# Designed miniproteins, single chains, part 10

Each design is a single chain, and the fold is of that chain. pLDDT is the mean over its residues in the fold that is shown.

## One batch from the design tools (miniprotein)

Design m319
Fold by ESMFold2-Fast:
Structure m319 (fold): chain A 75 residues (1-75)
Amino acid sequence: SEAEKQRFIELLRKTAQEILAEIDDPALQAQIQRVTEQEIQRIKEASPEDFSTVAAAATVSLGAMFLEARIAKRR
């Protein structure tokens, strides 16, 4: 539904902001911002039929990126 789509976008935005606040590397910050914006745009443009597939892809992509960013912090 549109409500679920909006809730998901809200969650992605908030999670990305939290991760960005923890990152010291400007290149990694730029990559996270770019990928997050691209995935949000895909979700906004997704049809109801494609939403679950797009949301799943976004979850995997952003989840992996956020984990890598947090691992990089442990120097």
Scores: mean pLDDT 80

Design m320
Fold by ESMFold2-Fast:
Structure m320 (fold): chain A 73 residues (1-73)
Amino acid sequence: MAPSDAEVNIAVADIYLGVGSVLEKRGDYEGAIEAYRKALEIAEKYSDNPDAQKVMEEAKKRIEELEKKLKER
């Protein structure tokens, strides 16, 4: 296995948060939820890291908000 690279993987999770934000801004709520879920999955592997915890909290919040919007469509 490649050496554990928490910093790089958490940075990738942050990138997925950014992708989700862009898709949400464009009205692609389904795509945004998928991107936020990917950020969450990566961050959950490093749940003891404070930066990963912030990604998890933001991703969960955004997913909940977007799922509410999809139910109202």
Scores: mean pLDDT 81

Design m321
Fold by ESMFold2-Fast:
Structure m321 (fold): chain A 63 residues (1-63)
Amino acid sequence: SLAEQARKSLIYLRNLGYSQEEIAEKIGVSKKYVSNVIKGKAVPSEETAKRIIELAKEEVEKL
């Protein structure tokens, strides 16, 4: 699902050294929301999931 892909993308960004706060600022959501999605306590909307996945793709392309 898009939600599971977004969760994995958040974990990937964390492994690249991004803080939850930095990720939240780039996506336009709260740090608590990022934390809850990573923990599986929140399911991102399709629009938010797409933004998360796109951010991860952009960061991969910089490597």
Scores: mean pLDDT 84

Design m322
Fold by ESMFold2-Fast:
Structure m322 (fold): chain A 94 residues (1-94)
Amino acid sequence: MNEEAEKLLKEAKEHMQRANDAFAAGDWETAAEHYERAIKLYEEARKLSTDPEIQREADINIVAIGIFAAGLDVEGHTEAAERVKKAISEALKA
């Protein structure tokens, strides 16, 4: 389970990087899609792992994506921002 959780964390980080690159390029919809995917991968990694360090890293990164969701809202992409915020809320409830 931990090896699979580590693989999911790596995949989540790759999506987070792609989302950040898209955000910087003004590709807001692509950014939102990659943030949503990263959140789901972090949530899955957290649920599969009993390692508190893996769980903490996943939770910290899910919360950090909230800053970029706020950025999407400020740029006027409220629907995209709401989707990302919803994904964060759902992930943190588990």
Scores: mean pLDDT 84

Design m323
Fold by ESMFold2-Fast:
Structure m323 (fold): chain A 106 residues (1-106)
Amino acid sequence: MVEEIVELYKRIKELKLEPVEEPTASQVAAAALRVIGILLDIELGRLKLEQIPEALREIYEALQILHAANMPSGVKLALEAADKLVDFAIEQSSPEDAAKLEEARK
């Protein structure tokens, strides 16, 4: 789990994205809503540690679409959501796992 969180977070922060050809307005809207939904789940305390890898995968997929659509505000929100997911994972992890996540967060 921790290794998966670290790998996904690094891909997100390094913008190691798969190309998306001409995202539709519907795909862009769905990607933005997914990021907002995850941010709300974080704010409302509705996430469990075991859900973080899936949430990061959803952020990664949304980021690919928002980046391809040249939506800087959407990209910024997705990166912020990834940061908050990792910060939550640090708070909920053992000291040993938290140290690995903190190293990736630098």
Scores: mean pLDDT 84

Design m324
Fold by ESMFold2-Fast:
Structure m324 (fold): chain A 91 residues (1-91)
Amino acid sequence: MLFTIQLLGESGEVVYEFSPVEGLALAKLLAGVAMERAKEEGYSAIRIESSSSLEDTLELVKAAIEFAEKVGLKVKKVEVEGNTATIWLEH
């Protein structure tokens, strides 16, 4: 089960893509790193995709939202399409 995490700019363009990671536990760690980077660099969203299921994507989204709150980012909205979720952030 592979997870991909991308950092997006204000218009939804991919600004940075992390190498895909295997397994939910490692993906949760990467989501934390991604959220810290989003805070530091001012990225507008994080996009998460699971190669397996929407359920797996949503488990990672839940962790990513908790990390956003921890680093002082507000979640504006979450958009879901297929196995992909985009978490829009307010700095």
Scores: mean pLDDT 86

Design m325
Fold by ESMFold2-Fast:
Structure m325 (fold): chain A 58 residues (1-58)
Amino acid sequence: VVKSTYTKEEIVAAFKAVGLNPTQAQIEALEQQVNAASNAEEADKILQAAIIKLQQLQ
């Protein structure tokens, strides 16, 4: 199932919900990765992994 396209705004909102401010380059790279996912579950895993990784870097 091709759901999910996350918009840049949705990605930014997800990061801000956990207190992070991603750079535009991070948002664009993540948007491409999420939109390449074959289904919503895969897209969610990609987004969550990126959030966790950025949290560990801060």
Scores: mean pLDDT 71

Design m326
Fold by ESMFold2-Fast:
Structure m326 (fold): chain A 57 residues (1-57)
Amino acid sequence: SMEEKRRARKQEIVEKLKKEGFITDEQAEALLKTDFPDSLLDRMERELKAYEEGKKK
C-alpha cells in the first residue's frame, strides 16, 4: 500500500517531467528504475507544481 502509493507518485512526477521536456525518455526510465530519497521526490513535485501553476495564470 505505502510502496504502491510512493511508486504511483514517483511515476506521475517522472511522466510529467518527461511530458514538459525537463527530462529525456532515457532519463525517465532510469529514474523509474532507481530508488531515491523522498526529499528529492518532494522537490521534483514542488518544482512541477510551480511550473503548472505558472501555466494556469
Scores: mean pLDDT 76

Design m327
Fold by ESMFold2-Fast:
Structure m327 (fold): chain A 90 residues (1-90)
Amino acid sequence: MTAEEAEATARRLAAEAEERLEEIKEEAARAAKEYGAEATVALLEQARDDAIAMADELLAAGLISEEAAERLKAAVQRAADAGIEAARAA
């Protein structure tokens, strides 16, 4: 992966997470009903932590800009928070 490819991917993933927020909430609620709320919340928390760690690693490697890293981490945090709330409400 080149720096240009990493930057474009980070920006795209952030935008997709923002656009799919309602879909993420619906999927999290469905998963909580099928697999249990606690298991779904734990999975979402782990996915959030892994995505944030990846953004920080890409930034540290000089593969993405600070702006791209901040936007990606913010989008991931918002998506995870929405999914966790939906899972707990299910």
Scores: mean pLDDT 84

Design m328
Fold by ESMFold2-Fast:
Structure m328 (fold): chain A 94 residues (1-94)
Amino acid sequence: MDKKLEEKRKEAKEEAKRAMEESGENSRLAEQSVDLGLASSEEDKRLFDELKKKSDELDELGDKEGAQYMAQSAAAAGIMYAGNLFQARLLEAK
C-alpha cells in the first residue's frame, strides 16, 4: 500500500511538471495573436481539469501531500487560462 502511494505521488509530480511547462508555452503563444491566445487558453483549461482530477485521486488514496501539490498546480493552470483569455479579449476589443 505505502509503495503504491509513493509511485502515485511520483507520477503526479512528473505529470504536473509537464503540464506546467505546457501552460508556459501556451502563454507565449497567447502573446503572439488573439487566435493563438484563445486556443492556448482552452489547452490551459484542459490542463486545469486533468490536474484537479489527479488531486482528487491522490486525496482518495490518502496522499495528502501529493493531492495538495496537484491542487496548487491546477490553480496555477487556471490562472494562466484566465490570463491568456483576458489578454486575447483585450487585443480583440481594440
Scores: mean pLDDT 65

Design m329
Fold by ESMFold2-Fast:
Structure m329 (fold): chain A 85 residues (1-85)
Amino acid sequence: SMRDLQREGFDVRNRIQQQVRDMVDQADTSYRQGNIDQSIQLMDQAYDIDMRGQDVWRQFLDAVRRGDERGMRRSIDQMRQIYNS
């Protein structure tokens, strides 16, 4: 159902946002420990995941507004690929 797809989309989005937050926290910890190169790598990865997640999330919301269940499923699958990468 559309409501089930909406819930699934929000759940995957929340997982991506949590992954980004965890990576930023790890980067901050690495920076404070003097591991600057590791901190930069983690921030670069966090930025990439966050930007890709934002782009797909926008597509998901547009599909929701249009009642496009196929578009919602495609966006959920893309968000799952980002999360599981």
Scores: mean pLDDT 89

Design m330
Fold by ESMFold2-Fast:
Structure m330 (fold): chain A 74 residues (1-74)
Amino acid sequence: MVQELVDKLRARVREASATSPSAEEKGVKNMELVKEFAKEVAEKKISPEEIAKALGMSKESAQNLLDLGKELLK
């Protein structure tokens, strides 16, 4: 489940980078994609451990991403 969401996010980030040569434009698009991902993992109540393993990040960073998603769902 979470791996499919991560793969989808990675594919979208790669496509956004290819179609948006400016650094500012890439940053905006990537931030929107990360926010959408954060909302999806928060809505599905994915554990921070699973997010950390799937994205190759620390559990603390994964928890912050999950907290961001919860805040965005308010």
Scores: mean pLDDT 74

Design m331
Fold by ESMFold2-Fast:
Structure m331 (fold): chain A 80 residues (1-80)
Amino acid sequence: EALIKSKEEIEEELKKNGWELVKEEDHTFPVEDLEGLEKFARELEERAKKEGKRIVVEIISKTETEVVLRVLELRAKKPL
């Protein structure tokens, strides 16, 4: 089964490592468009790397008709 992480759990772990959550977005995709969902996630991750940010992408819900993908955008609180 897909691993689901809570926002709070991710935030706590990342704060310990000097990262802070600056944005959270949920995106809904039809189950038949899983290729589009994966492409979206990869493009978002590559964009964040160019901006010196980190992206965490999780599948938080699956139904027979749709998948909800959670995107967390993070930045360093201090120099690494």
Scores: mean pLDDT 69

Design m332
Fold by ESMFold2-Fast:
Structure m332 (fold): chain A 77 residues (1-77)
Amino acid sequence: SVLDTVIRTARELAEKGEYDLAAALVEMAIGILKATNGDPEELARAYEELARIYEKMGKTDLSEQYRAEAEKYRAEA
């Protein structure tokens, strides 16, 4: 799936220290999922990956915010 490809690519970028680019790719996937009435489970997965990236960047408040978004979509799924 497109999301699986984005998550894999974002993880590879994060492994290289390209956190801003990794976050941008996941954010684009979230935007596409929202625009195309995407699966709430996929939105939850995308937000969890975004939270993980921000945690690695030391942006704890943003990481917590995106984890909360993931839980919201998981409850909807």
Scores: mean pLDDT 86

Design m333
Fold by ESMFold2-Fast:
Structure m333 (fold): chain A 108 residues (1-108)
Amino acid sequence: LAEEARKRQALISIKLLNRMSVTEEEKKEILESQPLIKEEFGLELAEPKLDGELDKEEVEKLYLIEAVRTRYELGLVKPEELEEWLKILEERGADPEVIETVRELLEE
């Protein structure tokens, strides 16, 4: 169950890093996977505050933030891997809020 949620969030992260749009179905899958992660690992995740009208840039930013945070909390990403992700995000010109979130996970 949690493994499926992790795979979905990893795919979304890859799409966002490559500047691809998140689809309505992918948005739904992320929201649906959060309760499964909570039940499986006892982790409380913040829901993306999306109400059906897609601001593409905001949706992609929120999903990337949640995907990175979730993977870190599940122990799927090590600090060294987050540093590599941070470098990739900076090279791709990712949103400053996303970059700051990754930095906070690394440094507090």
Scores: mean pLDDT 57

Design m334
Fold by ESMFold2-Fast:
Structure m334 (fold): chain A 110 residues (1-110)
Amino acid sequence: LPPLVVLSNEEFEELYKKAVEIVESSDDLEEITKKLIELIRENPEYANAIAVIFVAVLRKAGWSDEEIDRVADAIAETLREMGFSDSEVEAVRSMLRSEELIDLVEKTIS
């Protein structure tokens, strides 16, 4: 797995604000997921950071673990289509299930 991209505080805040805008723009998880996938495709070098930030935002917005798992599945399929190996995709899925990583994102924001 490529290491999680180290974002500056400014880059992190900009991505977080973008994630909040996307998540709050719709009550339709499919629409939110499509916008997330577009953002990942346009910023492949930040794919891991974008995925973790979005999962933290979805969790804070009150989406269920089952609904978040569906988003993680869509991210995994997108990463495979972008040429990531199965091992790299599995590592990203593990990060998205990591309460410690999600809590770290939430602490940075709060």
Scores: mean pLDDT 74

Design m335
Fold by ESMFold2-Fast:
Structure m335 (fold): chain A 78 residues (1-78)
Amino acid sequence: SPEMERLRQLGERLREFIEELAKTLPPEYQARVEELVRRYGAKFEERLAAGDVAGAREVLRELLREIGEIILEYLREQ
């Protein structure tokens, strides 16, 4: 479906963007981001393979929430 193809493209672009952003973080935070991208990437592909558009959207939403929390944690720690 056009929506599923759009979600796949969005997922690929978000992965690249997040990986580039992670390079600006200290190594320990970078490793945590890389692990999230790996785990949520696998879930995302599973949802797309199942034709589960709603599930694929939720996976991307959860990934962004978790990435945001890691960045916020870093910014709070001085």
Scores: mean pLDDT 88

Design m336
Fold by ESMFold2-Fast:
Structure m336 (fold): chain A 80 residues (1-80)
Amino acid sequence: GPPPRRLYAGVGVKREDGEVIVVDSFVSEDREEVEKKIKEALENIPEIEAVGFSERVGVPPEEVLKEALENAVRKLEEKL
């Protein structure tokens, strides 16, 4: 079969009414594309309170996005 893909993800989150809301999310095989998109989101969306990143090999995009979300939530909690 095809070789396993390396995927990079970035997720920006905010708190609203005691809940964590995903403001923006990106996944790509290009790390620089994800980093650029997150930087642009941070400049254009003042509501983003924390960002999480993830890198995985051979997993579906949904799994790498989930890890990036978990990393964003952890960073958000560190700001309390």
Scores: mean pLDDT 85

Design m337
Fold by ESMFold2-Fast:
Structure m337 (fold): chain A 89 residues (1-89)
Amino acid sequence: SNIEQAVKALENKDWEKALELAEELSKSDDDSDLMVAGVVAEEVYREGDEELRERAREVARRVAEKLAKSDDPASRALGEVLLAHLEAE
């Protein structure tokens, strides 16, 4: 699955592949896909190459904004946490 591939790319520090998979997951309407996309993009933003940082921040922001509008309280809370982490950097 795209989730498994994104996690493996992160473990291997393949930041470009991880970000590409996060961008694909960010197009999903599933909160689980959006959560993984947000976490992966935030990690690429913090730990990855500088040339990927702006793309990673944009993906994480869009995903966090989608999650913050979710009907699920847990998804909303996670979206708010992601936005707070991005604003702190």
Scores: mean pLDDT 81

Design m338
Fold by ESMFold2-Fast:
Structure m338 (fold): chain A 90 residues (1-90)
Amino acid sequence: SPVQETLERAIEIAEEAIRNNLPIEEAFERIKKVFAEAMEKIEDEEEKKKLQEAFEKVLEVYEEGVLNKLSDKEILEKIKKLLEEMLKEE
C-alpha cells in the first residue's frame, strides 16, 4: 500500500541517519519530505489521513525527545521504532 511504502521509506531514512550520524534536524526534514510527497500523490483521503496521523506521531516523538534532552541517535531510534510498529499494523 502507499502507506506501507511511505513508512518503509521513512524507516530507511532513519536507519541511514543513525548509520551516518546525521543531525536529527536534517533527518527529520528528510522524513517530513517523504510524508509530504506521499500525501501529494495519494488519491485516497483515508490513506492520506493515516499518513498525516502517522507523521503527527513522529513529530511528537521528535519534539518530546528534544525536550527530554535525548541524543540525536536516541531520538532517531525512537522514531524508527514508532514507524516499525505502525508498519506492522498495515
Scores: mean pLDDT 87

Design m339
Fold by ESMFold2-Fast:
Structure m339 (fold): chain A 80 residues (1-80)
Amino acid sequence: DLLERLSRVSSVRIFASTYTDPKNPSSEPRTVSYVLSEDGQLLYRGTLNISVEDAVRRLLELAREAGVTVTEVHLHDLPG
């Protein structure tokens, strides 16, 4: 449960970008999102058929509900 994982940390970084299948680059793009702790631990990775903006908005609302601080938001960029 993402909400439970977020409640266990004090701060996170959010990344979201559009993703297309490299085997079918003409396919409809999806949104890939990542939530990392400040120590770089992966707390969440998801792929959704929604906009990058909507995915980030939902993650920010979950972070607020969990009482976790969002220190960085990266749009159209994924963690290495």
Scores: mean pLDDT 78

Design m340
Fold by ESMFold2-Fast:
Structure m340 (fold): chain A 74 residues (1-74)
Amino acid sequence: DEQREELERLGERAEKEGERALKESLEDARKVYEQFAKQMPDPGTRQGVLAYAEQKVAQAEAERAAAEAAKAAA
């Protein structure tokens, strides 16, 4: 019960910190997710966190490219 809530809070913090880092630096965002992945004892969960980080970085890169294209079109 408490452990489940603690894991949920840890996940929420990882997401919040990762999203914040993505707005500042894609490289730093990747490092944030890697730090949380290292805290996972299960290799499968660790790989999942790393895959999620890669997906988030790719999404942020695409959004950044779209924003730059929009500025160029204006």
Scores: mean pLDDT 71

Design m341
Fold by ESMFold2-Fast:
Structure m341 (fold): chain A 76 residues (1-76)
Amino acid sequence: SRTEALLAELRAAEGADPAEREALEEKAIAELTGGLTPEKMAEWVAAGDEAALAEARRIMEETLAVARAEFQREVA
C-alpha cells in the first residue's frame, strides 16, 4: 500500500542524515494528505461550498496528526 511504502522509506532512512529524513517525512505526510478521495474533493468544488473546503483542510490536518502518531508508534 502507499502508506506502507512511505513508512518503509522513512524506516530505511532512519539512520540517514537528519535533514534527509525530515524531507522524506514531509514528503510522506504530503502524500498521505493528498489521499483525500478525488470524489469527495470534486463534490465540494462543484458545490462551491467554502465551509466544506474548510472542512477538507481540517481533515488534512487530522490525517497529518494520525500519520505522525502512527510513525511514532512504529519507531517506539
Scores: mean pLDDT 64

Design m342
Fold by ESMFold2-Fast:
Structure m342 (fold): chain A 86 residues (1-86)
Amino acid sequence: SSLQAQLEKSRQLAQEIVDKLMTSMVQVALDVAREAGVSPETLEKLREVGRRALAGDGAAVDLLFRIVVEKLPAEEIAALLDEYLA
């Protein structure tokens, strides 16, 4: 029916919005980390965390939020990424 088709389309659009928001959050976290002065090695670790967040890892999502919201210094970003990836 038309209602069932509209519900499925709405679900697909909601997933696309979530995916775009998560991709934007990863980019913001990378920009914040670069501005904080993290090493290229730490940026590569952050890209890996971003990939895991996009795959649905809640701990990775929480870590990205902390980096963005708390405006953490480079040494704290590096330590948190090392802890998560251990």
Scores: mean pLDDT 84

Design m343
Fold by ESMFold2-Fast:
Structure m343 (fold): chain A 78 residues (1-78)
Amino acid sequence: SLIERAKKLAERAKEVSEELGAEAEGLAVSLEEAKKSEKSYKEAEELAKKRLEEIEKRVEEEKEAKEEAARAAAEAAA
């Protein structure tokens, strides 16, 4: 059923979104810890920025998937 599939996809999307949010928070904490060490500060900052950029890309893909799903649902309802 299309409804059953949509429910599973929405559940998965929510799971991924929550995981990305938790990872972003973890990265912010790691960045604060890195500030305590001048020796590795910039290296850790660059790594954190790169990982945040990766998360941003995943969040954008998630948003795009939600928009596409909403559009498909609206078209199916018409």
Scores: mean pLDDT 76

Design m344
Fold by ESMFold2-Fast:
Structure m344 (fold): chain A 64 residues (1-64)
Amino acid sequence: MIDAVKERYIEILRRNAATSDEEIQAVYDEAIERIQAAKSYEEMLEVLEEMGEEIAQLLNAKLK
């Protein structure tokens, strides 16, 4: 199906998670699980968009 595309995104997200704090790592980990379960490109893109918004909110909360 879309396994090769999923593998690429999961690798990128795992790499990003490894360099992030625990709160942001949790967001990446949830996104990875949701991408693994995704059945379409649309579902995968929705996960990436939601992940990006959550990370942006967390980063904005940390910025003073």
Scores: mean pLDDT 79

Design m345
Fold by ESMFold2-Fast:
Structure m345 (fold): chain A 64 residues (1-64)
Amino acid sequence: MKKDEISGSEEPAPYVWESEYFKTKRYVDEAHYEALKTPEKELNVTQLVAHRLLFTTVPPKRIK
């Protein structure tokens, strides 16, 4: 059996990740957002760099 209300509306990721050091924004999943955000203690800059590289992909192309 199949459903019609599963992926009918294509929406961007629920979370948007922003880096102040690199000035970049990315739409990430909950799992990734949880890893990016700091719980109580601030992570190191190296953590942000690692996460940025992991999520870095080919730049988006514009549709006219």
Scores: mean pLDDT 47

Design m346
Fold by ESMFold2-Fast:
Structure m346 (fold): chain A 133 residues (1-133)
Amino acid sequence: EEILSKIPEELKEQVEKEINFIRDLLLPAGREVAELAVKYFLKLVIENNNDLEKATEEFIRFFLESTGIPKSLADKAAQEAVEALKKYGSLYEALNKDPMKYPHLVNALAFAIHNLRHLGRREPFIEELKKKL
């Protein structure tokens, strides 16, 4: 909220859509992880001078690598996330309309959420997020 005041008005709607996507994606793993991830994404948007494509690529790569996804799949998923954002303006819109066009992103996100919820990766991921904040 205080951080959102630093985002240009013309980008606020797009940034809010990405925040909602991240929150909805991570809420099944718990509220604390969802809110820390949203804060880290906002930090990345500001540090990349409001370059939403760069912030999204860095966030997806970090999220996947920190949740035990192999680097080769994380790299492909991050690339697909940037392509989706460029074509649809948001990951939320892209994955609702054409999820089958982004198979590495969809699979990597599903595995990461599974690892957070069932393989003890939740607390390690919270610690990695705290190191970034």
Scores: mean pLDDT 86

Design m347
Fold by ESMFold2-Fast:
Structure m347 (fold): chain A 93 residues (1-93)
Amino acid sequence: KAEEIVKRFIQELRELAEQAEKAGDKETAEILREAAKLAEELMKEGEYLTALEIIAKAAETAATRAEDQGKKELAERLRKAAEEAKEAKKELE
């Protein structure tokens, strides 16, 4: 179900935000939390494709920030989340 897919990605963004905050990157954590909140509102409106697009863009932005800061493991997890969200969007189209 599209809703269950979006819910899993929202949870993943929240977990990655917690990891970023614990690593001292409050700005990246805020980007991910804001994206998760917006995706949740879009999901409630049935806008699953737009929710996945926002998730993918936020994860990709966060990955670039993590790479620039030398946080390789966080960046790799964020890149993977972005890639998987983009793929999920294609599968639902």
Scores: mean pLDDT 87

Design m348
Fold by ESMFold2-Fast:
Structure m348 (fold): chain A 90 residues (1-90)
Amino acid sequence: SPVEKAAEGARALYEDPDNLDAARTAVEGAIELLKQGKTPQEVIDELIKAGAHPAAATAVVNAAQLKLEKGLSIDEAARIAVERVRRFTA
């Protein structure tokens, strides 16, 4: 499911903030949930419920939202998620 993919990616990204592949997978899953009409906060809450750390869930969902709002590439959004997780864990 998109929730499981986003949560798994967010968890892997939190364990290794340089894991761009995990960030990409997490952002793709979060985009699918946002496209279903869920709010960013609803997606964050679902990812936390599925085992993602709140900092990683927030970073991933914010990056997915920016990709949709500004037309960023998946790779650009994934890099934003990486940077945000690193700042929360610093």
Scores: mean pLDDT 87

Design m349
Fold by ESMFold2-Fast:
Structure m349 (fold): chain A 91 residues (1-91)
Amino acid sequence: MEKEELEKKLEELIELAKKYEEAGIYLGAGEYYKKAGEIAEELEDYELAIELYEKAIEYYEKAKKLNPDEKYYDKKIEEAKKKLEEVKEKM
């Protein structure tokens, strides 16, 4: 995608994550923060990518507390933590 398209998508994903967060739909918030982090990483905004992946982990952990489906949420948390460590290595 062109840089301008990536920047717009990033803003849309963050706003969508916030809407899910405000609605108490923590799995949705985590998913959209993770997607936003991936776009921030593609834009080489590693500081923002770290923040967004940390938010994704936070909301996946909140979702797990409300829903005991460990297999799904543990994998989401693991994937987001892996992304976070990979971005930290680029700084």
Scores: mean pLDDT 84

Design m350
Fold by ESMFold2-Fast:
Structure m350 (fold): chain A 74 residues (1-74)
Amino acid sequence: GDSFAQRMLESMRRLLEEGREARRRGDFERARFIYELTIGLAGIVVGVGRLTGDEAMVAAGEEAIARARELLEE
């Protein structure tokens, strides 16, 4: 079954796509909120990855943070 880590990664990917769709519709407030929420969730994923020695999880979380920050600057 899906692990907590897999569910968090899926949630982050969905949030980034929802944020992009909100921005495409001109809903900048919702897009910003979603990107900020993604950074928070990705921080948890990075923390779990570091505690468990899962380098792939750390890399995925750091990539999600970087992507959300990039999208917030637009």
Scores: mean pLDDT 81

Design m351
Fold by ESMFold2-Fast:
Structure m351 (fold): chain A 70 residues (1-70)
Amino acid sequence: PTLTVVAADGRQVTLPVGAGMSREQRAALARLAANGLMEGRAPSAAEIAERTGASRATAQAVSEAIRAAL
């Protein structure tokens, strides 16, 4: 499954998410991605995993997707 995030400046990223991720985890991930796009910075996989509870593999894929959208 995927999650599409649109930042306030119109930048967009499609994030890979785990099927078992809660609504709260997905919301945290979307907020982190939107902030990263606005700041022009991709958060690290470690930062994503710590702040959202995502698996290391999902956090790495998300970090890469945000960086590619910059």
Scores: mean pLDDT 80

Design m352
Fold by ESMFold2-Fast:
Structure m352 (fold): chain A 83 residues (1-83)
Amino acid sequence: MTRVTIRDEEDARQALKIAKEAAEEGKTVLIEAPESMLPIAEQMVEEVKRHAEELGKVAFVTRQGTRFVIAFLSREEVEEQLA
């Protein structure tokens, strides 16, 4: 699991890069952001979801307060679990 903290806009850019790489590798990412950075963190999570979709993957996002956990599964794995 890769852990990333967003303290400012530069951290958000680095977190986006790391999360996109994790999506490509199928690795889980934990993102932590203070309340002041939550809008930027939420925008970044949506961008990561779009990137995962382009890779044929599904991003599962769980939010607990200021923490986001993103897990990546293939569309085939999701379909098998719902069958």
Scores: mean pLDDT 78

Design m353
Fold by ESMFold2-Fast:
Structure m353 (fold): chain A 62 residues (1-62)
Amino acid sequence: GKYKVTITGDSPGIKSDGSLLEKGETVIASSYYIDSDGRLVVKTEDGLVVLDPKDVEVEKIS
């Protein structure tokens, strides 16, 4: 399946290369999970993105 992940709040997403996803940006993920620290980790074609779950919307698109 595919998931549309949108940053809706002020906490940016952190990409595996250290670059940021800002509020209003969207990525497509193949999977996601919550880590032991309560962070949302999503798997994209370009690697993992770490997110604050309170500042993110996740929609299943396929």
Scores: mean pLDDT 84

